Designed miniproteins, single chains, continued (3). Designs and how they scored, part 6

Each design is a single chain, and the fold is of that chain. pLDDT is the mean over its residues in the fold that is shown.

## One batch from the design tools (miniprotein)

Design m8176
Fold by ESMFold2-Fast:
Structure m8176 (fold): chain A 66 residues (1-66)
Amino acid sequence: SRREKVEELRKQGKTDEEIAEELGLSVEEVRKIVAEIGREKAGKKYGLDLSGLTEEEALRAVLEAL
């Protein structure tokens, strides 16, 4: 999937701009996917459903779970 490819390229140290070029996406779309990956990883780590939350709401939920 696009999401798995974005995650793999990020692990390789590529920038959002390089990932966008590689996958034929806009930088804005890459940033959106990166944010979604971050929320899913935090949700899995802390046992929270962070889907549909903003970055600030997700950070608050994680801090409250600690």
Scores: mean pLDDT 73

Design m8177
Fold by ESMFold2-Fast:
Structure m8177 (fold): chain A 58 residues (1-58)
Amino acid sequence: GPSEEEIEKAAEEYGKLLAEVQPEEDPEKIKKGALEALKKEGDKGYEQAKGLIDQMKS
């Protein structure tokens, strides 16, 4: 599975993208929520976050 560093990096990128589509939300709160979700879900959370990042960049 992904390392803790890889999970943190994915959470940071995902949180930044979420903050762009939710400008009324606190960006730090979004980033914290993304990190917690990815750590809780493990491999599945990491794969889902990467998929969403790719979709948002497309």
Scores: mean pLDDT 73

Design m8178
Fold by ESMFold2-Fast:
Structure m8178 (fold): chain A 88 residues (1-88)
Amino acid sequence: MKRLEVSVDTSELGGDEEKTKGAADGAAGSVRAAVAAGNELVLRISNSDPKVADAIVDAIKAAAEAAGAEVTVEKIEGEEPLTVVTVR
């Protein structure tokens, strides 16, 4: 089993709804691919607008639930807020 790590910097999305949807769809696709391959996936979401981060996290949770995978979400508080989502 391999651990795959993906980082998303939401500041690069600029609050754009189309880019946010693309990032959410991409994250969901990564979840499906990792679970199908029997791999663990860790997604780090940084510099988050809470609405953008929540949209990406919701897409990850929906994809993981559909694939029968476990999801752990950790919100790290601080000057640089970070959301870590682990799928296995």
Scores: mean pLDDT 77

Design m8179
Fold by ESMFold2-Fast:
Structure m8179 (fold): chain A 97 residues (1-97)
Amino acid sequence: DIERARELLERARRELELAREALADYRAAVAQGADGVTIAGEALRALGSALSAAHYAGRALKLAEESGDKELAEEARELIREAQRVAQQLGGTVLPL
């Protein structure tokens, strides 16, 4: 289960990286005065990746807690918090955990 938790955390990190990249693209589009469709597209990409990151990290958290691995559990909680920050920056939306 610890090995599965680590795999899920790695997937969560990849999704969080994609979410941050899309958030940067969203911010650039807004700053450049891009059309609403382009802005909405980047926002949806960022939100989708942030939700995926939170879901993988949430699954990893359950496995880490069941295994008693406090460090792994805290790493999972931090990834959830970071994914939530991305969602908040897209309009104050709180991610379902």
Scores: mean pLDDT 84

Design m8180
Fold by ESMFold2-Fast:
Structure m8180 (fold): chain A 94 residues (1-94)
Amino acid sequence: SAAALAAAKRTVATARALAIHAIEEGEDPVRAMRKAADLLLTELARLLSPETLAAVREVWERAIAEVEGASPEEAKAILDRTAAEVEAILERTG
């Protein structure tokens, strides 16, 4: 539904903002992304099919691996791209 899609997109934006804030406060990017993943996947599990949730999980876990050893600026760029990929998945599935 349009309402579920809007709620899912708000959840992605919130998770992204939490991760960016944590990285800017000096937290390790992997830890920041894992913290955001917990919020993201918990909330999306209530809104998405298991198949769509699995696709979102895969994209986010790939991003966690990619931010390992990244600078804060590189990690934020990876996070922005990851949030866009998740939103594209949500828009394709409704």
Scores: mean pLDDT 87

Design m8181
Fold by ESMFold2-Fast:
Structure m8181 (fold): chain A 67 residues (1-67)
Amino acid sequence: MELIDPSKITPEEALKLAREALERKDYGKALQYALIIINMDDEKYREEAGRILDEAVERYKKELLES
């Protein structure tokens, strides 16, 4: 899995990309973007990033467990 460079992404851009990754069923990318937002320690975006992270984890978990 390719790691995303957190220094090149704003929290707003990362949220947008995380949502787009979820829509593409790219749960790994969605997870990476959500984790980047959480790791930025920005309280404004933390709650929304947490929701995206939870959805990505649940979908990825189902895919791995049911494979």
Scores: mean pLDDT 73

Design m8182
Fold by ESMFold2-Fast:
Structure m8182 (fold): chain A 59 residues (1-59)
Amino acid sequence: AAPAVPPVTPAQRRLLRVAKELNDKGLTENIRNIDELLDAAVKAGLITPEEAAQLRAEL
């Protein structure tokens, strides 16, 4: 349940979930560049490089 939010893709919804975990670890500074976020998530061990490639293709 969220207020009026700009349209997002299913892939972005998934990315936001990962971003939240990164934020909890203090690893997110600005979530504008999806590529940088995916790279950080892989390095943090939250997702695999294979999954990051799939998300990047969907985004």
Scores: mean pLDDT 69

Design m8183
Fold by ESMFold2-Fast:
Structure m8183 (fold): chain A 79 residues (1-79)
Amino acid sequence: AAGALFGAALVLSQTAREIADVDPELAKELRRKAAEYFDLAVEHLNTGSISLPEGDQLYEEALKWAEEARKRAEEIRAS
């Protein structure tokens, strides 16, 4: 669903910004993935797909990626 894909892209983009000062390489990877989700969201809009609830798998995967990225940044900051 377009809404869930936009949500996923936003989560990854915000997380990339939060960790850019401690892990710029991971931040770049998260921004690249966010761009991929934006492209998928545009494709869904073009096909007339209806937005699904927040439980969409891609959105959940983005939340897990954000959690892992923040945990990694915490470990770097603690070092």
Scores: mean pLDDT 71

Design m8184
Fold by ESMFold2-Fast:
Structure m8184 (fold): chain A 90 residues (1-90)
Amino acid sequence: SAEERQLVVRLVAESIRMIAAAIEGKHKEAAEHLTEEALLKYQLGVVTPEQAEEWIREKGEKLGLSPEDLEKALEEFRRAVRELEERRRA
């Protein structure tokens, strides 16, 4: 669908931005893009929320994110999932 195509384009863009931010040592920005990539994978139905959280932890560790930045990424992901689920129920 056009909606799925748009999500895939955003997924690729967020993945690139995440890597670029990490290379530049911009760990907070890298964490934000990591969270968005996880959310897009969840929206595409390729991961469960639990699998997405595990991927955030694993990828965040590989990118060298601090425990604080990693926890903020997880909190933001959980918030965004709740907002999406609320919209689905409406």
Scores: mean pLDDT 86

Design m8185
Fold by ESMFold2-Fast:
Structure m8185 (fold): chain A 67 residues (1-67)
Amino acid sequence: MELEKKLAELRKELERAIASGDPQALERVINEIDELIEEAMKKNDQKLYDEAVSLRNEARRALARLR
């Protein structure tokens, strides 16, 4: 699977998790984003890394709002 496609899927999962208000769903999305960040680092893909880190920050901010 292309990493860019995985990023797009995670973005959609994040939107659904935010809409559901489920902190467990947000934690799952954060874990999947962390895996994508590791893959981007291994491939030295700066653009993918920056986009994944941005998405992770959005997910963590959403999780903080539920607390």
Scores: mean pLDDT 82

Design m8186
Fold by ESMFold2-Fast:
Formats: sequence, C-alpha cells, structure tokens
Structure m8186 (fold): chain A 85 residues (1-85)
Amino acid sequence: SEEYRREAEEFLALSEKWVKMLQDIERWIAERTSNPELKAKNLEAANLSEEELKERKYALAKEFASTLPPEKREAILREIDRLLA
C-alpha cells in the first residue's frame, strides 16, 4: 500500500543517515589510528562506491524492517524490495 511505501522510504532514508554516520566514524578512526590494518579497514568502509553504499543502505533497511511486528514486517520488506528494483 501507499502507506507501507512511505514507511519503507522513511526506513531507507534513516538507513542512509546511519550508514553516513558510520562512515564519518570510520574516517575519524582512520585519521587517528597508528594501526595500519585498522586504518586500511576503516578507509575501505568509509570510501564505498555508489553501488556498495546502495547495497549497505538496503541491507540495513531490511535488517531494521525485520525487527518490526509480524503484521507489517512482510509488507514493508516487500516495498523495500520494490524500491531496490
């Protein structure tokens, strides 16, 4: 429904904000760490491509949606899949 579509879009918007927040933290760690392995891992995560960012955003949105009550979980997950297609 249109209502579940709007909720799915909101979940995706919030997931995008969450991913961007994590990337800011990853850059912060990379800039300050003296551990070269940790620096490399955090730089890689902070510098994802558009396709990798889209994948991470949708995966996170689906993860969040899966925690919803059963009565609307399936409907919102279906709308997230439609937005990905």
Scores: mean pLDDT 82

Design m8187
Fold by ESMFold2-Fast:
Structure m8187 (fold): chain A 91 residues (1-91)
Amino acid sequence: KPPLEEQAKVLAVILNIPLDVAEKLLRGEITPEEALDIINKKSPNKELYEKLTEEERQALIDFIEGIIELVKNDPEYLKELLEKAKGVTIP
């Protein structure tokens, strides 16, 4: 549905994950920890993720949870911020 699709698109862009994964996160079908593992597996920065301490890994999980809540509560605000950020990059 449009509100969920908009939330999923914003979340997917922010976390650099597939739309399907973002939708599953928003539905609670996967955990933030599972999402972090998916990000790690598909990231060119795999080496960076492998060197995370347990405390740093927990901080990233907490960050993902915070972004999910923000996307659920105000996806239009995040969408506007992404549009402004894109406008400052030269193609």
Scores: mean pLDDT 70

Design m8188
Fold by ESMFold2-Fast:
Structure m8188 (fold): chain A 68 residues (1-68)
Amino acid sequence: ADCPFVAPASPLSEAEFLALVKEHYDSEDEEVRQAVGRILIAYQTAKQEGKEQEALAKATAELKCLLS
């Protein structure tokens, strides 16, 4: 299921977002690892095609929804 819009109100820098990805990409939960990898790929794709700030905000919201 797609993650509903979570207020992207904690603005992460790209470095902070990537640090969260790295922390949870090493998770023992395979489903979390796969979801984090998917979010990272979607972020990189959107960053190349769209506005970097918008891509980062969306990816951060999806990652936080996953970790909630």
Scores: mean pLDDT 70

Design m8189
Fold by ESMFold2-Fast:
Structure m8189 (fold): chain A 100 residues (1-100)
Amino acid sequence: VDPVRRAAGLAIHRLRELAEKQKNEEALKLVDKAAEYLDRGDLEKAIEYIAKAAELLGLDAEKLRELIRNGDVRGILEILNKKLFEVTGLQPTRDNFVDI
């Protein structure tokens, strides 16, 4: 799979989770549109809607857009997981934090 397409899919998955935790219906709709465009192969529109959802959820939309275009999966996870932990109040210190 194209690294950009993989990065976009990861961002969509994490943004959906974040929007659900925040109960943000508008962000969920934007994430759903991003997923639709990604499934159609329209990477630019998928990235546009990912950025709109990210901005609505309080993330750096421009930075996320750059990370997706560069296929930087680790950078995407860092930004999105940090925000998810902030919103949920979860600590990454349980037995399931490191899997072998």
Scores: mean pLDDT 78

Design m8190
Fold by ESMFold2-Fast:
Structure m8190 (fold): chain A 73 residues (1-73)
Amino acid sequence: MEFEEKEKEMVEAALEYARELVELDPNLDPELVVDAAVQYAVLLARSKGLSEEEIERIKERVREAVTEYLESL
């Protein structure tokens, strides 16, 4: 479905952003990286015209995915 594809796109973009932040400064606070990635995904989703309900779902998925990525390091 269209939303599932957009959700995946936003999560992948946020994970790329989180990876870039960690590569630039590996000593960054993990919570700061998660919050920055979530904020990036929210801005990107709003730029694409997603609803507030869809944005809230994306925020949850991005937070989960980025947290899992950082815990795997």
Scores: mean pLDDT 80

Design m8191
Fold by ESMFold2-Fast:
Structure m8191 (fold): chain A 61 residues (1-61)
Amino acid sequence: SALDELLAELKALIAEGDRAEAEYGPTSPRVLEIDRRELELYRQLMERYGLSSEEIQARLA
């Protein structure tokens, strides 16, 4: 489903962000770019599907 695809994309971005932060540091341009993309996916999940931040986090675990 579109919801499962967005959740999978967010999960992949979080993992990529963790790797980038470990390699380049938390304020690197790469990490800041990934953080912006994560925020946009969270916004889409909350606005379009009515999920809370806690519900999104539970689904990613």
Scores: mean pLDDT 85

Design m8192
Fold by ESMFold2-Fast:
Structure m8192 (fold): chain A 83 residues (1-83)
Amino acid sequence: MLYTPNEELKKLLEKIGIKEESLTPIQILNAIIEYAGKQGRIDPETHIIDTSGTELGKILGVDKIDYRDREEILELILKSSTL
Protein backbone atom coordinates (compact mmCIF):
# COMPACT_ATOMS: atom_id res chain seq x y z
CA MET A 1 0.00 0.00 0.00
CA LEU A 2 1.31 3.46 -0.93
CA TYR A 3 1.16 6.55 1.30
CA THR A 4 1.52 10.19 0.28
CA PRO A 5 3.60 12.11 2.88
CA ASN A 6 2.16 15.39 4.12
CA GLU A 7 3.85 18.63 2.96
CA GLU A 8 6.24 18.84 5.94
CA LEU A 9 7.40 15.20 5.76
CA LYS A 10 7.71 15.44 1.95
CA LYS A 11 10.10 18.42 2.29
CA LEU A 12 12.20 16.51 4.84
CA LEU A 13 12.37 13.43 2.56
CA GLU A 14 13.45 15.65 -0.38
CA LYS A 15 16.36 16.95 1.76
CA ILE A 16 17.67 13.36 2.07
CA GLY A 17 17.21 12.65 -1.67
CA ILE A 18 13.76 10.98 -1.71
CA LYS A 19 11.55 12.69 -4.32
CA GLU A 20 8.83 10.07 -4.95
CA GLU A 21 5.22 11.31 -4.57
CA SER A 22 3.99 8.07 -2.93
CA LEU A 23 5.93 5.57 -0.81
CA THR A 24 5.38 2.27 1.00
CA PRO A 25 5.50 2.33 4.84
CA ILE A 26 8.81 0.41 4.69
CA GLN A 27 10.32 3.05 2.36
CA ILE A 28 9.23 5.87 4.72
CA LEU A 29 10.55 3.95 7.76
CA ASN A 30 13.91 3.30 6.05
CA ALA A 31 14.18 7.01 5.15
CA ILE A 32 13.51 8.02 8.78
CA ILE A 33 16.13 5.53 10.06
CA GLU A 34 18.69 6.76 7.47
CA TYR A 35 18.05 10.41 8.43
CA ALA A 36 18.42 9.68 12.17
CA GLY A 37 21.49 7.48 11.62
CA LYS A 38 23.29 10.20 9.63
CA GLN A 39 22.71 12.56 12.58
CA GLY A 40 24.06 10.00 15.10
CA ARG A 41 20.72 9.91 16.94
CA ILE A 42 20.18 6.13 17.17
CA ASP A 43 21.19 4.41 20.42
CA PRO A 44 22.78 1.06 19.39
CA GLU A 45 21.84 -0.66 22.69
CA THR A 46 18.22 0.50 23.12
CA HIS A 47 17.45 1.08 19.38
CA ILE A 48 15.72 4.34 20.34
CA ILE A 49 15.87 7.28 17.94
CA ASP A 50 16.27 10.63 19.74
CA THR A 51 14.19 13.10 17.71
CA SER A 52 14.19 15.85 20.38
CA GLY A 53 14.96 19.27 18.90
CA THR A 54 14.95 17.92 15.32
CA GLU A 55 12.79 18.83 12.32
CA LEU A 56 11.77 15.14 12.15
CA GLY A 57 10.59 15.18 15.78
CA LYS A 58 8.56 18.33 15.12
CA ILE A 59 6.92 16.76 12.02
CA LEU A 60 6.09 13.47 13.82
CA GLY A 61 5.16 15.19 17.12
CA VAL A 62 7.44 12.95 19.22
CA ASP A 63 10.80 13.31 21.01
CA LYS A 64 11.75 9.61 20.72
CA ILE A 65 10.95 6.58 18.53
CA ASP A 66 11.52 2.88 19.32
CA TYR A 67 12.03 1.57 15.78
CA ARG A 68 11.66 -2.05 16.95
CA ASP A 69 7.98 -1.23 17.65
CA ARG A 70 6.68 -1.52 14.10
CA GLU A 71 3.08 -0.71 15.12
CA GLU A 72 4.18 2.58 16.77
CA ILE A 73 6.17 3.50 13.64
CA LEU A 74 3.22 2.76 11.33
CA GLU A 75 0.97 4.97 13.52
CA LEU A 76 3.51 7.83 13.24
CA ILE A 77 3.66 7.38 9.44
CA LEU A 78 -0.16 7.44 9.23
CA LYS A 79 -0.28 10.70 11.26
CA SER A 80 2.18 12.33 8.78
CA SER A 81 0.80 10.73 5.55
CA THR A 82 -2.40 9.86 3.68
CA LEU A 83 -3.41 6.72 1.81
Scores: mean pLDDT 74

Design m8193
Fold by ESMFold2-Fast:
Structure m8193 (fold): chain A 85 residues (1-85)
Amino acid sequence: TAEEARRLAEEARREGDEAAAAGRAGDDEAAAREAEEAREAALEAARAAVGPESAAVAAGGAIAGIGGAIEGGLLGGAEGALRLG
């Protein structure tokens, strides 16, 4: 399970980075799609974490993935940018 959490966390980070990159490029549809995938991967990583060490690894990846998803979503959509932009 720790290995699964680590792999899922790494996947979440990767997809988050892709979402952020797509958002910066102005590809709103790709940014939204990658952001959703990053969010799902982050949730899966969190579920796989069943101990303190596994939780730390999964949390790191999940935070990075969610962060990228948020960035991609904000750049792909106006909602968040209009709030605190």
Scores: mean pLDDT 61

Design m8194
Fold by ESMFold2-Fast:
Structure m8194 (fold): chain A 61 residues (1-61)
Amino acid sequence: MTVEELAAKMREAIAAGDGEAAAEYTLAVGRQAASTLSGRAKDTVLGLAEREAAETLRELG
């Protein structure tokens, strides 16, 4: 899946109130964005994605 496709699925899950799916797609978007990065930049993007996913799960789950 492209980042755009993953972002679309993330938005659908958020609109449906599916916290687990929304969190999973948030992580997938972050991981895909980080796939071209290395070192500290990659770790930073992945850490932000994990934090966003955890927050989304808390709010919707």
Scores: mean pLDDT 79

Design m8195
Fold by ESMFold2-Fast:
Structure m8195 (fold): chain A 98 residues (1-98)
Amino acid sequence: MKEKLLKLVIEQLKRAKELLEEAKKDPSKAKELIIEAQAEIAMAILSLSVAKLAGLISEEEYNKITEPLSKAAEYADKGDLEKAIEYLEKAIEEAKKI
């Protein structure tokens, strides 16, 4: 169950990354794509919060993934898509380690 949940979270974060990369290439769609990427990040954080409450992941594992995700969302909101993508990549790598 933990492995399946982490796989779904990783796929959500990869989708968020692709949306932000597309936003960098097409400024006319950037606002819409950023909103979609932020929604994927929020859903990943919600899934991780439920997993923590269910005892499937530890507090330390939760923090290692959600701290870079919060930074990714913050930078996306500021329009710093390069940093947002970097923090998403950090969150994906942390999720792969657990």
Scores: mean pLDDT 86

Design m8196
Fold by ESMFold2-Fast:
Structure m8196 (fold): chain A 67 residues (1-67)
Amino acid sequence: MSEEELEELAKKLAELLGISVENAKAVLETAQSIGADVALALIESGQPLSEEQREEVRKILEEALKL
């Protein structure tokens, strides 16, 4: 896994969710461990997402699975 690519995805996720890059990295690592759908559900359980945020988060999580 490329740390640089993961950090870039974490920055995008952090901006979308209004969280720290460190927290975003933990979310991406969770997605890599348990899958994008489960990670997305965990995010939504803590913070409701707009339709636009949900689509962008899903894309970022799927990109993390490709790393």
Scores: mean pLDDT 78

Design m8197
Fold by ESMFold2-Fast:
Structure m8197 (fold): chain A 67 residues (1-67)
Amino acid sequence: MVTAEDVIALARERLPEDYAKKVEEAVRNGDYATALKIIGDALLDGKITPEQAAELARAVLRAKENA
């Protein structure tokens, strides 16, 4: 099962530190919509690939469904 901690771990692996910290804060607050926005911002800023953004977004959505 995908958990909030799994999303945070993946964000730390895939995203620059500043984006990863923002995703961690959003996810810990149960704010999955803000987490998805931050991932989208990282993609638009050229910090991650579309494939990495899709992987992160899928993890966020699975964590939300399991909450």
Scores: mean pLDDT 85

Design m8198
Fold by ESMFold2-Fast:
Structure m8198 (fold): chain A 80 residues (1-80)
Amino acid sequence: MTAEDIKRLLRELFARAGLTREAQLRQLDRLEELIEKGEALLKKYLEENQSPELEERYKRFLERRRETLRALEELRRELA
């Protein structure tokens, strides 16, 4: 999924849930925290259990993370 796809999905989900602008900003912050924690855990696991398959999964995770974080940043700017 591209950042645009993720941004569209999040807007639809927030609208369906009837979230206020303040609640939407809180959810964006929480999602960003979860992504950062997930990266740290995966990186630690890769350092302890190196394999070509796990390294490829980590690279794919970083690519998806970059797109997701862009979507979160753009949504945060729109809500400001």
Scores: mean pLDDT 79

Design m8199
Fold by ESMFold2-Fast:
Structure m8199 (fold): chain A 62 residues (1-62)
Amino acid sequence: MDKKAEAAAKAAAEVFLSEEGGEALAERLKKAPEYIELGVEQIKKKYPEAEELAEKYLEELE
C-alpha cells in the first residue's frame, strides 16, 4: 500500500512536469478513478500534509 501511494505521488509529479501534464492526467483519471481514490487514502495516511494536494487532484475530476 505504501508503494502505491509513493507511485501515485511520483506519477503525479512526473505528469505535472510533462508538457501534456494536465491533459494526460485528466485522461488517466477518467479511465481509473478508483485507483486515485485508493491512492488518496494512502497519501493521507503517509503524508497528511499532502491531503490538500490529493483533494485538488480529485476536484479536477469532478
Scores: mean pLDDT 52

Design m8200
Fold by ESMFold2-Fast:
Structure m8200 (fold): chain A 79 residues (1-79)
Amino acid sequence: SMAKKVAELLKLAEEYERKAKEFEEQANRYYKEADALEAAGGDPGEAARLKSLGDFYKASAEAYRKSAEYYREKAEELK
């Protein structure tokens, strides 16, 4: 039924939203590690590497949010 299809699309949207949140939290962890390393007078190259990892996970989180939005829009089309 269309109701079942809508429910399936909303579940996919929720899963991608959860993944986005997880990747965003991981990005924030890398940023905090980089900031802590800089505050401790650590290796600036390692701090830069951690920031780059944070940027990668942040970009991935944004991609997952776009996927979630896509599935929410598809669910609305079927109402």
Scores: mean pLDDT 90

Design m8201
Fold by ESMFold2-Fast:
Structure m8201 (fold): chain A 115 residues (1-115)
Amino acid sequence: SMEERERRLQALREAVDRIFEKMKSLIDEAKKTGNLEKIKEVIEILREMARAAQGDTSALVRIAEKLGDEEAARLFAEHELTPEVREYLADKIRELQEKLFEALDELGVTIEDLK
């Protein structure tokens, strides 16, 4: 029903928000501590998020599991991402990329340095 679709959409958006908040915390921690291994982890997760935004829903399941959000992982495994959820995810990815670029600049490193 329409009500079931709306509840599912809301649950998926909330799951994306939880992933986004965890990712922001990881970027902030990595920047504060200068932990290059943590920066590498953030870059890898952002690459997976970009794949998910393009329709690879399995990438979002792996991200949720890696970040310890079992409920989000189950939601993403059970439901295809609608175009609206993918657009929402893409907006969050852009914000995370900007924060990552700022962190890399402050640490004086490039993505190539972290291979």
Scores: mean pLDDT 84

Design m8202
Fold by ESMFold2-Fast:
Order: sequence, then C-alpha cells, then structure tokens
Structure m8202 (fold): chain A 110 residues (1-110)
Amino acid sequence: SDAEILRISLSLLNPKITDEEILEILSKLSAEEALAVLVGFVTLASWFDMEELIKRFLPLMLEHIKKKDRQLLLSNYDLLLANFGMANAPFAAEILRESLGEEAAEVVPP
C-alpha cells in the first residue's frame, strides 16, 4: 500500500540503520515496491537535508532492484532523473548515472 511504502521510506531516514538492515528491508519487497521506496526515500532525505544517507543507501537500493528486475530500472531511468531533479537531489542523479547511465543509453535508440 502507499501508506506502507511511505512508512518504510520514512524509517530509512535513520543515520543509525546499518547496510545489513537496509538489505533485509529490501529483501522483503518486490522490485516495484523497492523502486517506490527508493523514490520516496530520496525525496524525503533531500527535504530533510540528509544527503549523506542518499550517498550511503541509494547505491545499495539500485543494486538490489537491478538484480531483481533490471528492465524495470532501465525503463524508468529518465523518470527517475526527472524526479531527482524536482526533489533537488543532484547526488542521487549522479549515483543513478554512474550505476545505469551506459546501460540506459544502449536501450534508447540514437
């Protein structure tokens, strides 16, 4: 549910949470749910000036989704970049480009 996705996203705004705890939470989610949590987390972390959590957790979230459903992540690449721009999260956009930029370019015809 949207309320549960929001609750999970808010729970990740905790600098004491470990990488192992993040992976445990993500392991219980579908690829689509994990993507929704990623978007919510980045937006909220940006709003609360918690950029260090974005730098730490976003790469783990992207790797998890990529392993579960790479095509979902690639097909949403431009929408994620636009969302991160609107959220004023430039570090999230940079991390996304480093993780998928080359693969996304290969999927979109020139």
Scores: mean pLDDT 80

Design m8203
Fold by ESMFold2-Fast:
Structure m8203 (fold): chain A 65 residues (1-65)
Amino acid sequence: MEKLREEANRLAFEGLGVAAEKKDSTYEKEISDLLLQFGKAINNKDFKKAEEIIEKLRELIEKAK
């Protein structure tokens, strides 16, 4: 649990930083929406979905670099 939250927090800072640098509000919204979905998955104890969201966040951020 803690490791997934730490990874999500790290990816949030990285992704929002990239969005701010690019001044891309659509990309920022995509990152924010995925983070909201992650929070819901963790709250519902759906760790498989939380892991899938982390992977989507990682791919989205890496593709944007």
Scores: mean pLDDT 79

Design m8204
Fold by ESMFold2-Fast:
Structure m8204 (fold): chain A 63 residues (1-63)
Amino acid sequence: EERLKKIVEIAKKTGIKPSVARELVDILGEDTPVEEIIERYKTDPALRKEVEERAKQREESVK
């Protein structure tokens, strides 16, 4: 999936977990360039908190 490749690229470039990168793609949209997703993540503390909490909740629910 192209979406999965984008998630992996974000995780590699930022060092965040793939689960967090997935939440970023889901919120900002699959058509958003990787560079813009990374920039939004770096400049928006509220977005960082939201995606980290979402990823943690999903992982806790899925083991």
Scores: mean pLDDT 76

Design m8205
Fold by ESMFold2-Fast:
Structure m8205 (fold): chain A 85 residues (1-85)
Amino acid sequence: SAEEVAALKARIQALIAEVEKLIKESTNEDLKERLEKLRQRLEDLLAQLEANPNPSKEELLEIEVEVGMAEIEIFEIKKVLEKEK
């Protein structure tokens, strides 16, 4: 639905902002590289939704799974950064 697509786009945009903040704050070059790759993946997912505003239920689920995996990766990176203080 248009509502589901709008919510998913907002979620991806929030994750991109979080990743950009982590890149700016991090002094760890390996983590910066991982965050840059993650930002690119999130930007690609956002572009996919913008190119196809009426995705199938299967396409929407696949994007939701990818977003969920990105959220887990961001959480894990944040845990590492917290412990490096």
Scores: mean pLDDT 85

Design m8206
Fold by ESMFold2-Fast:
Structure m8206 (fold): chain A 63 residues (1-63)
Amino acid sequence: EPSEEEKKKEKEELADKIQEELAKIMSEVTRSDKPEDIRKRLVEAVLKLTKDEEMKKEIEKEI
């Protein structure tokens, strides 16, 4: 059973992976991309990385 410290580390590692993917997406964005399309792309990337069903539902509620 993961401790609270292990859960925190997993969340921080996940956050680092999310930041890396978001940075990669932003580096691939062109001047012709619409802000709305960029936002959708970033949200979809986060949803793919957060394979946690609870986090996915929480993000979907905010959209």
Scores: mean pLDDT 69

Design m8207
Fold by ESMFold2-Fast:
Structure m8207 (fold): chain A 73 residues (1-73)
Amino acid sequence: SPIEQQIRELLDQLKERAKTASMEELDKLIDETIGKIKELVAQIEDPRKAAVLLAYALSEISEIYLEQKVKEK
């Protein structure tokens, strides 16, 4: 779906920007990305599909955050 593609593009953009971001910059990028993803999934009329896609996106964001958090140590 077009919404799924937009979410994948946002996640790819976050992953790329996370490579050179400080932890403070990463926190802001994650907040902005979560906000945009929530707005996109709100457009999905099937609440089960919306919930599954949101869970997938949040899982991917969590992996990006944890990977950078380990490197910050």
Scores: mean pLDDT 83

Design m8208
Fold by ESMFold2-Fast:
Structure m8208 (fold): chain A 88 residues (1-88)
Amino acid sequence: SLREQLLEALRQAVNASEQGDYDAAIAHLQKAKELLQQLLDPDTAARASSLLDKAIEALRQGDTRQAAVYLTSAMLLYIGSLIDEELA
């Protein structure tokens, strides 16, 4: 499922970042961004994509702490979308 692919992409991004492989981490976050654009409504997808772009830029600068903050914010938007689906 797209949700399983999203979770795997995020896991691979975290693992690559922990190994210091920021190029691989960025590639996995770009995949997560594509998957979120398919899973979310267009407005929420745009907000989540903007946050993931900021996380990717933070990783390019070596700022893993700031990258984690932006990634967490994007994931909270995704979790909110799951609550909306559950209530429907």
Scores: mean pLDDT 85

Design m8209
Fold by ESMFold2-Fast:
Structure m8209 (fold): chain A 91 residues (1-91)
Amino acid sequence: MKDGVVEITGEGMTREQALRAVQAAAKAIMDGGGEVLSAEVTEDKAVVRFKGTPDQVIAAAKSAVEEMRRAGVPARAKAYVDGKLIAEIEG
């Protein structure tokens, strides 16, 4: 497994919405058989760090953006594997 990071940002995203995005990403990782290492919510963004495959990283990013789309928040997720940006998803 590789080191994965999903970074979630959204214009006007609240802390509560950021926590939901983190939960959605973490669930996607765990459902895919990956391991969640940490989850952080700051004023500007939410970040989930984990061990997984590139496909699991992309799935987590998609899950987070989909959760924000349902909340009416225009969100973006950046998916990184071993420090390299592999996908950027907008919703």
Scores: mean pLDDT 83

Design m8210
Fold by ESMFold2-Fast:
Structure m8210 (fold): chain A 89 residues (1-89)
Amino acid sequence: SKEEQEKLLEEFKKEAEELVKEIEKEFGKEAGEKVRKVVEYLVAYLKKMIENNVPLEEFEKLVEEGRKGLEELKERLRKGEEIEVAELK
């Protein structure tokens, strides 16, 4: 249902906002801004999927894929930042 999809989107937004705050604390504002832009695109995409009346099961899968993508981005930033800091020494 649309109400269930909107609840899933709001939950995703809250989780994504917490992830952005964690990245800002760990890597600084520029890294946080990059992740925030990714979150903005993902949220816009998910909103469009609700508007296009995709089935709830498909929407749940898209939300989960978005969550995994953000976690992978966080881990890539950690690995990239560690390498960059080592090169500056």
Scores: mean pLDDT 78

Design m8211
Fold by ESMFold2-Fast:
Structure m8211 (fold): chain A 92 residues (1-92)
Amino acid sequence: SNLERAEELMREAERAYEAGDYERARELYEKAAELLEGNRKVLALRGVAHAAYKLGDLDRAIEALKEALKIEPESEIIKKELEELEKLKKEE
């Protein structure tokens, strides 16, 4: 199923991230997000944002968090992460 494939991609993405392979982590999280919906998609999109941030891709990180916030508009955690990244982008 799409969910089983996405869960495997999420596990591989997390391993890549922990290994410092942020480019591979981002690609795997993006693939997982395409297969997921709702809360699980939010987790994948936050993974994309975290990996993109490590790569210095602030624009992609912000886009991913904005997409996540559209799914969970009341998420205080995502609002805070987005605020921090937008502040960093403005300081550049």
Scores: mean pLDDT 89

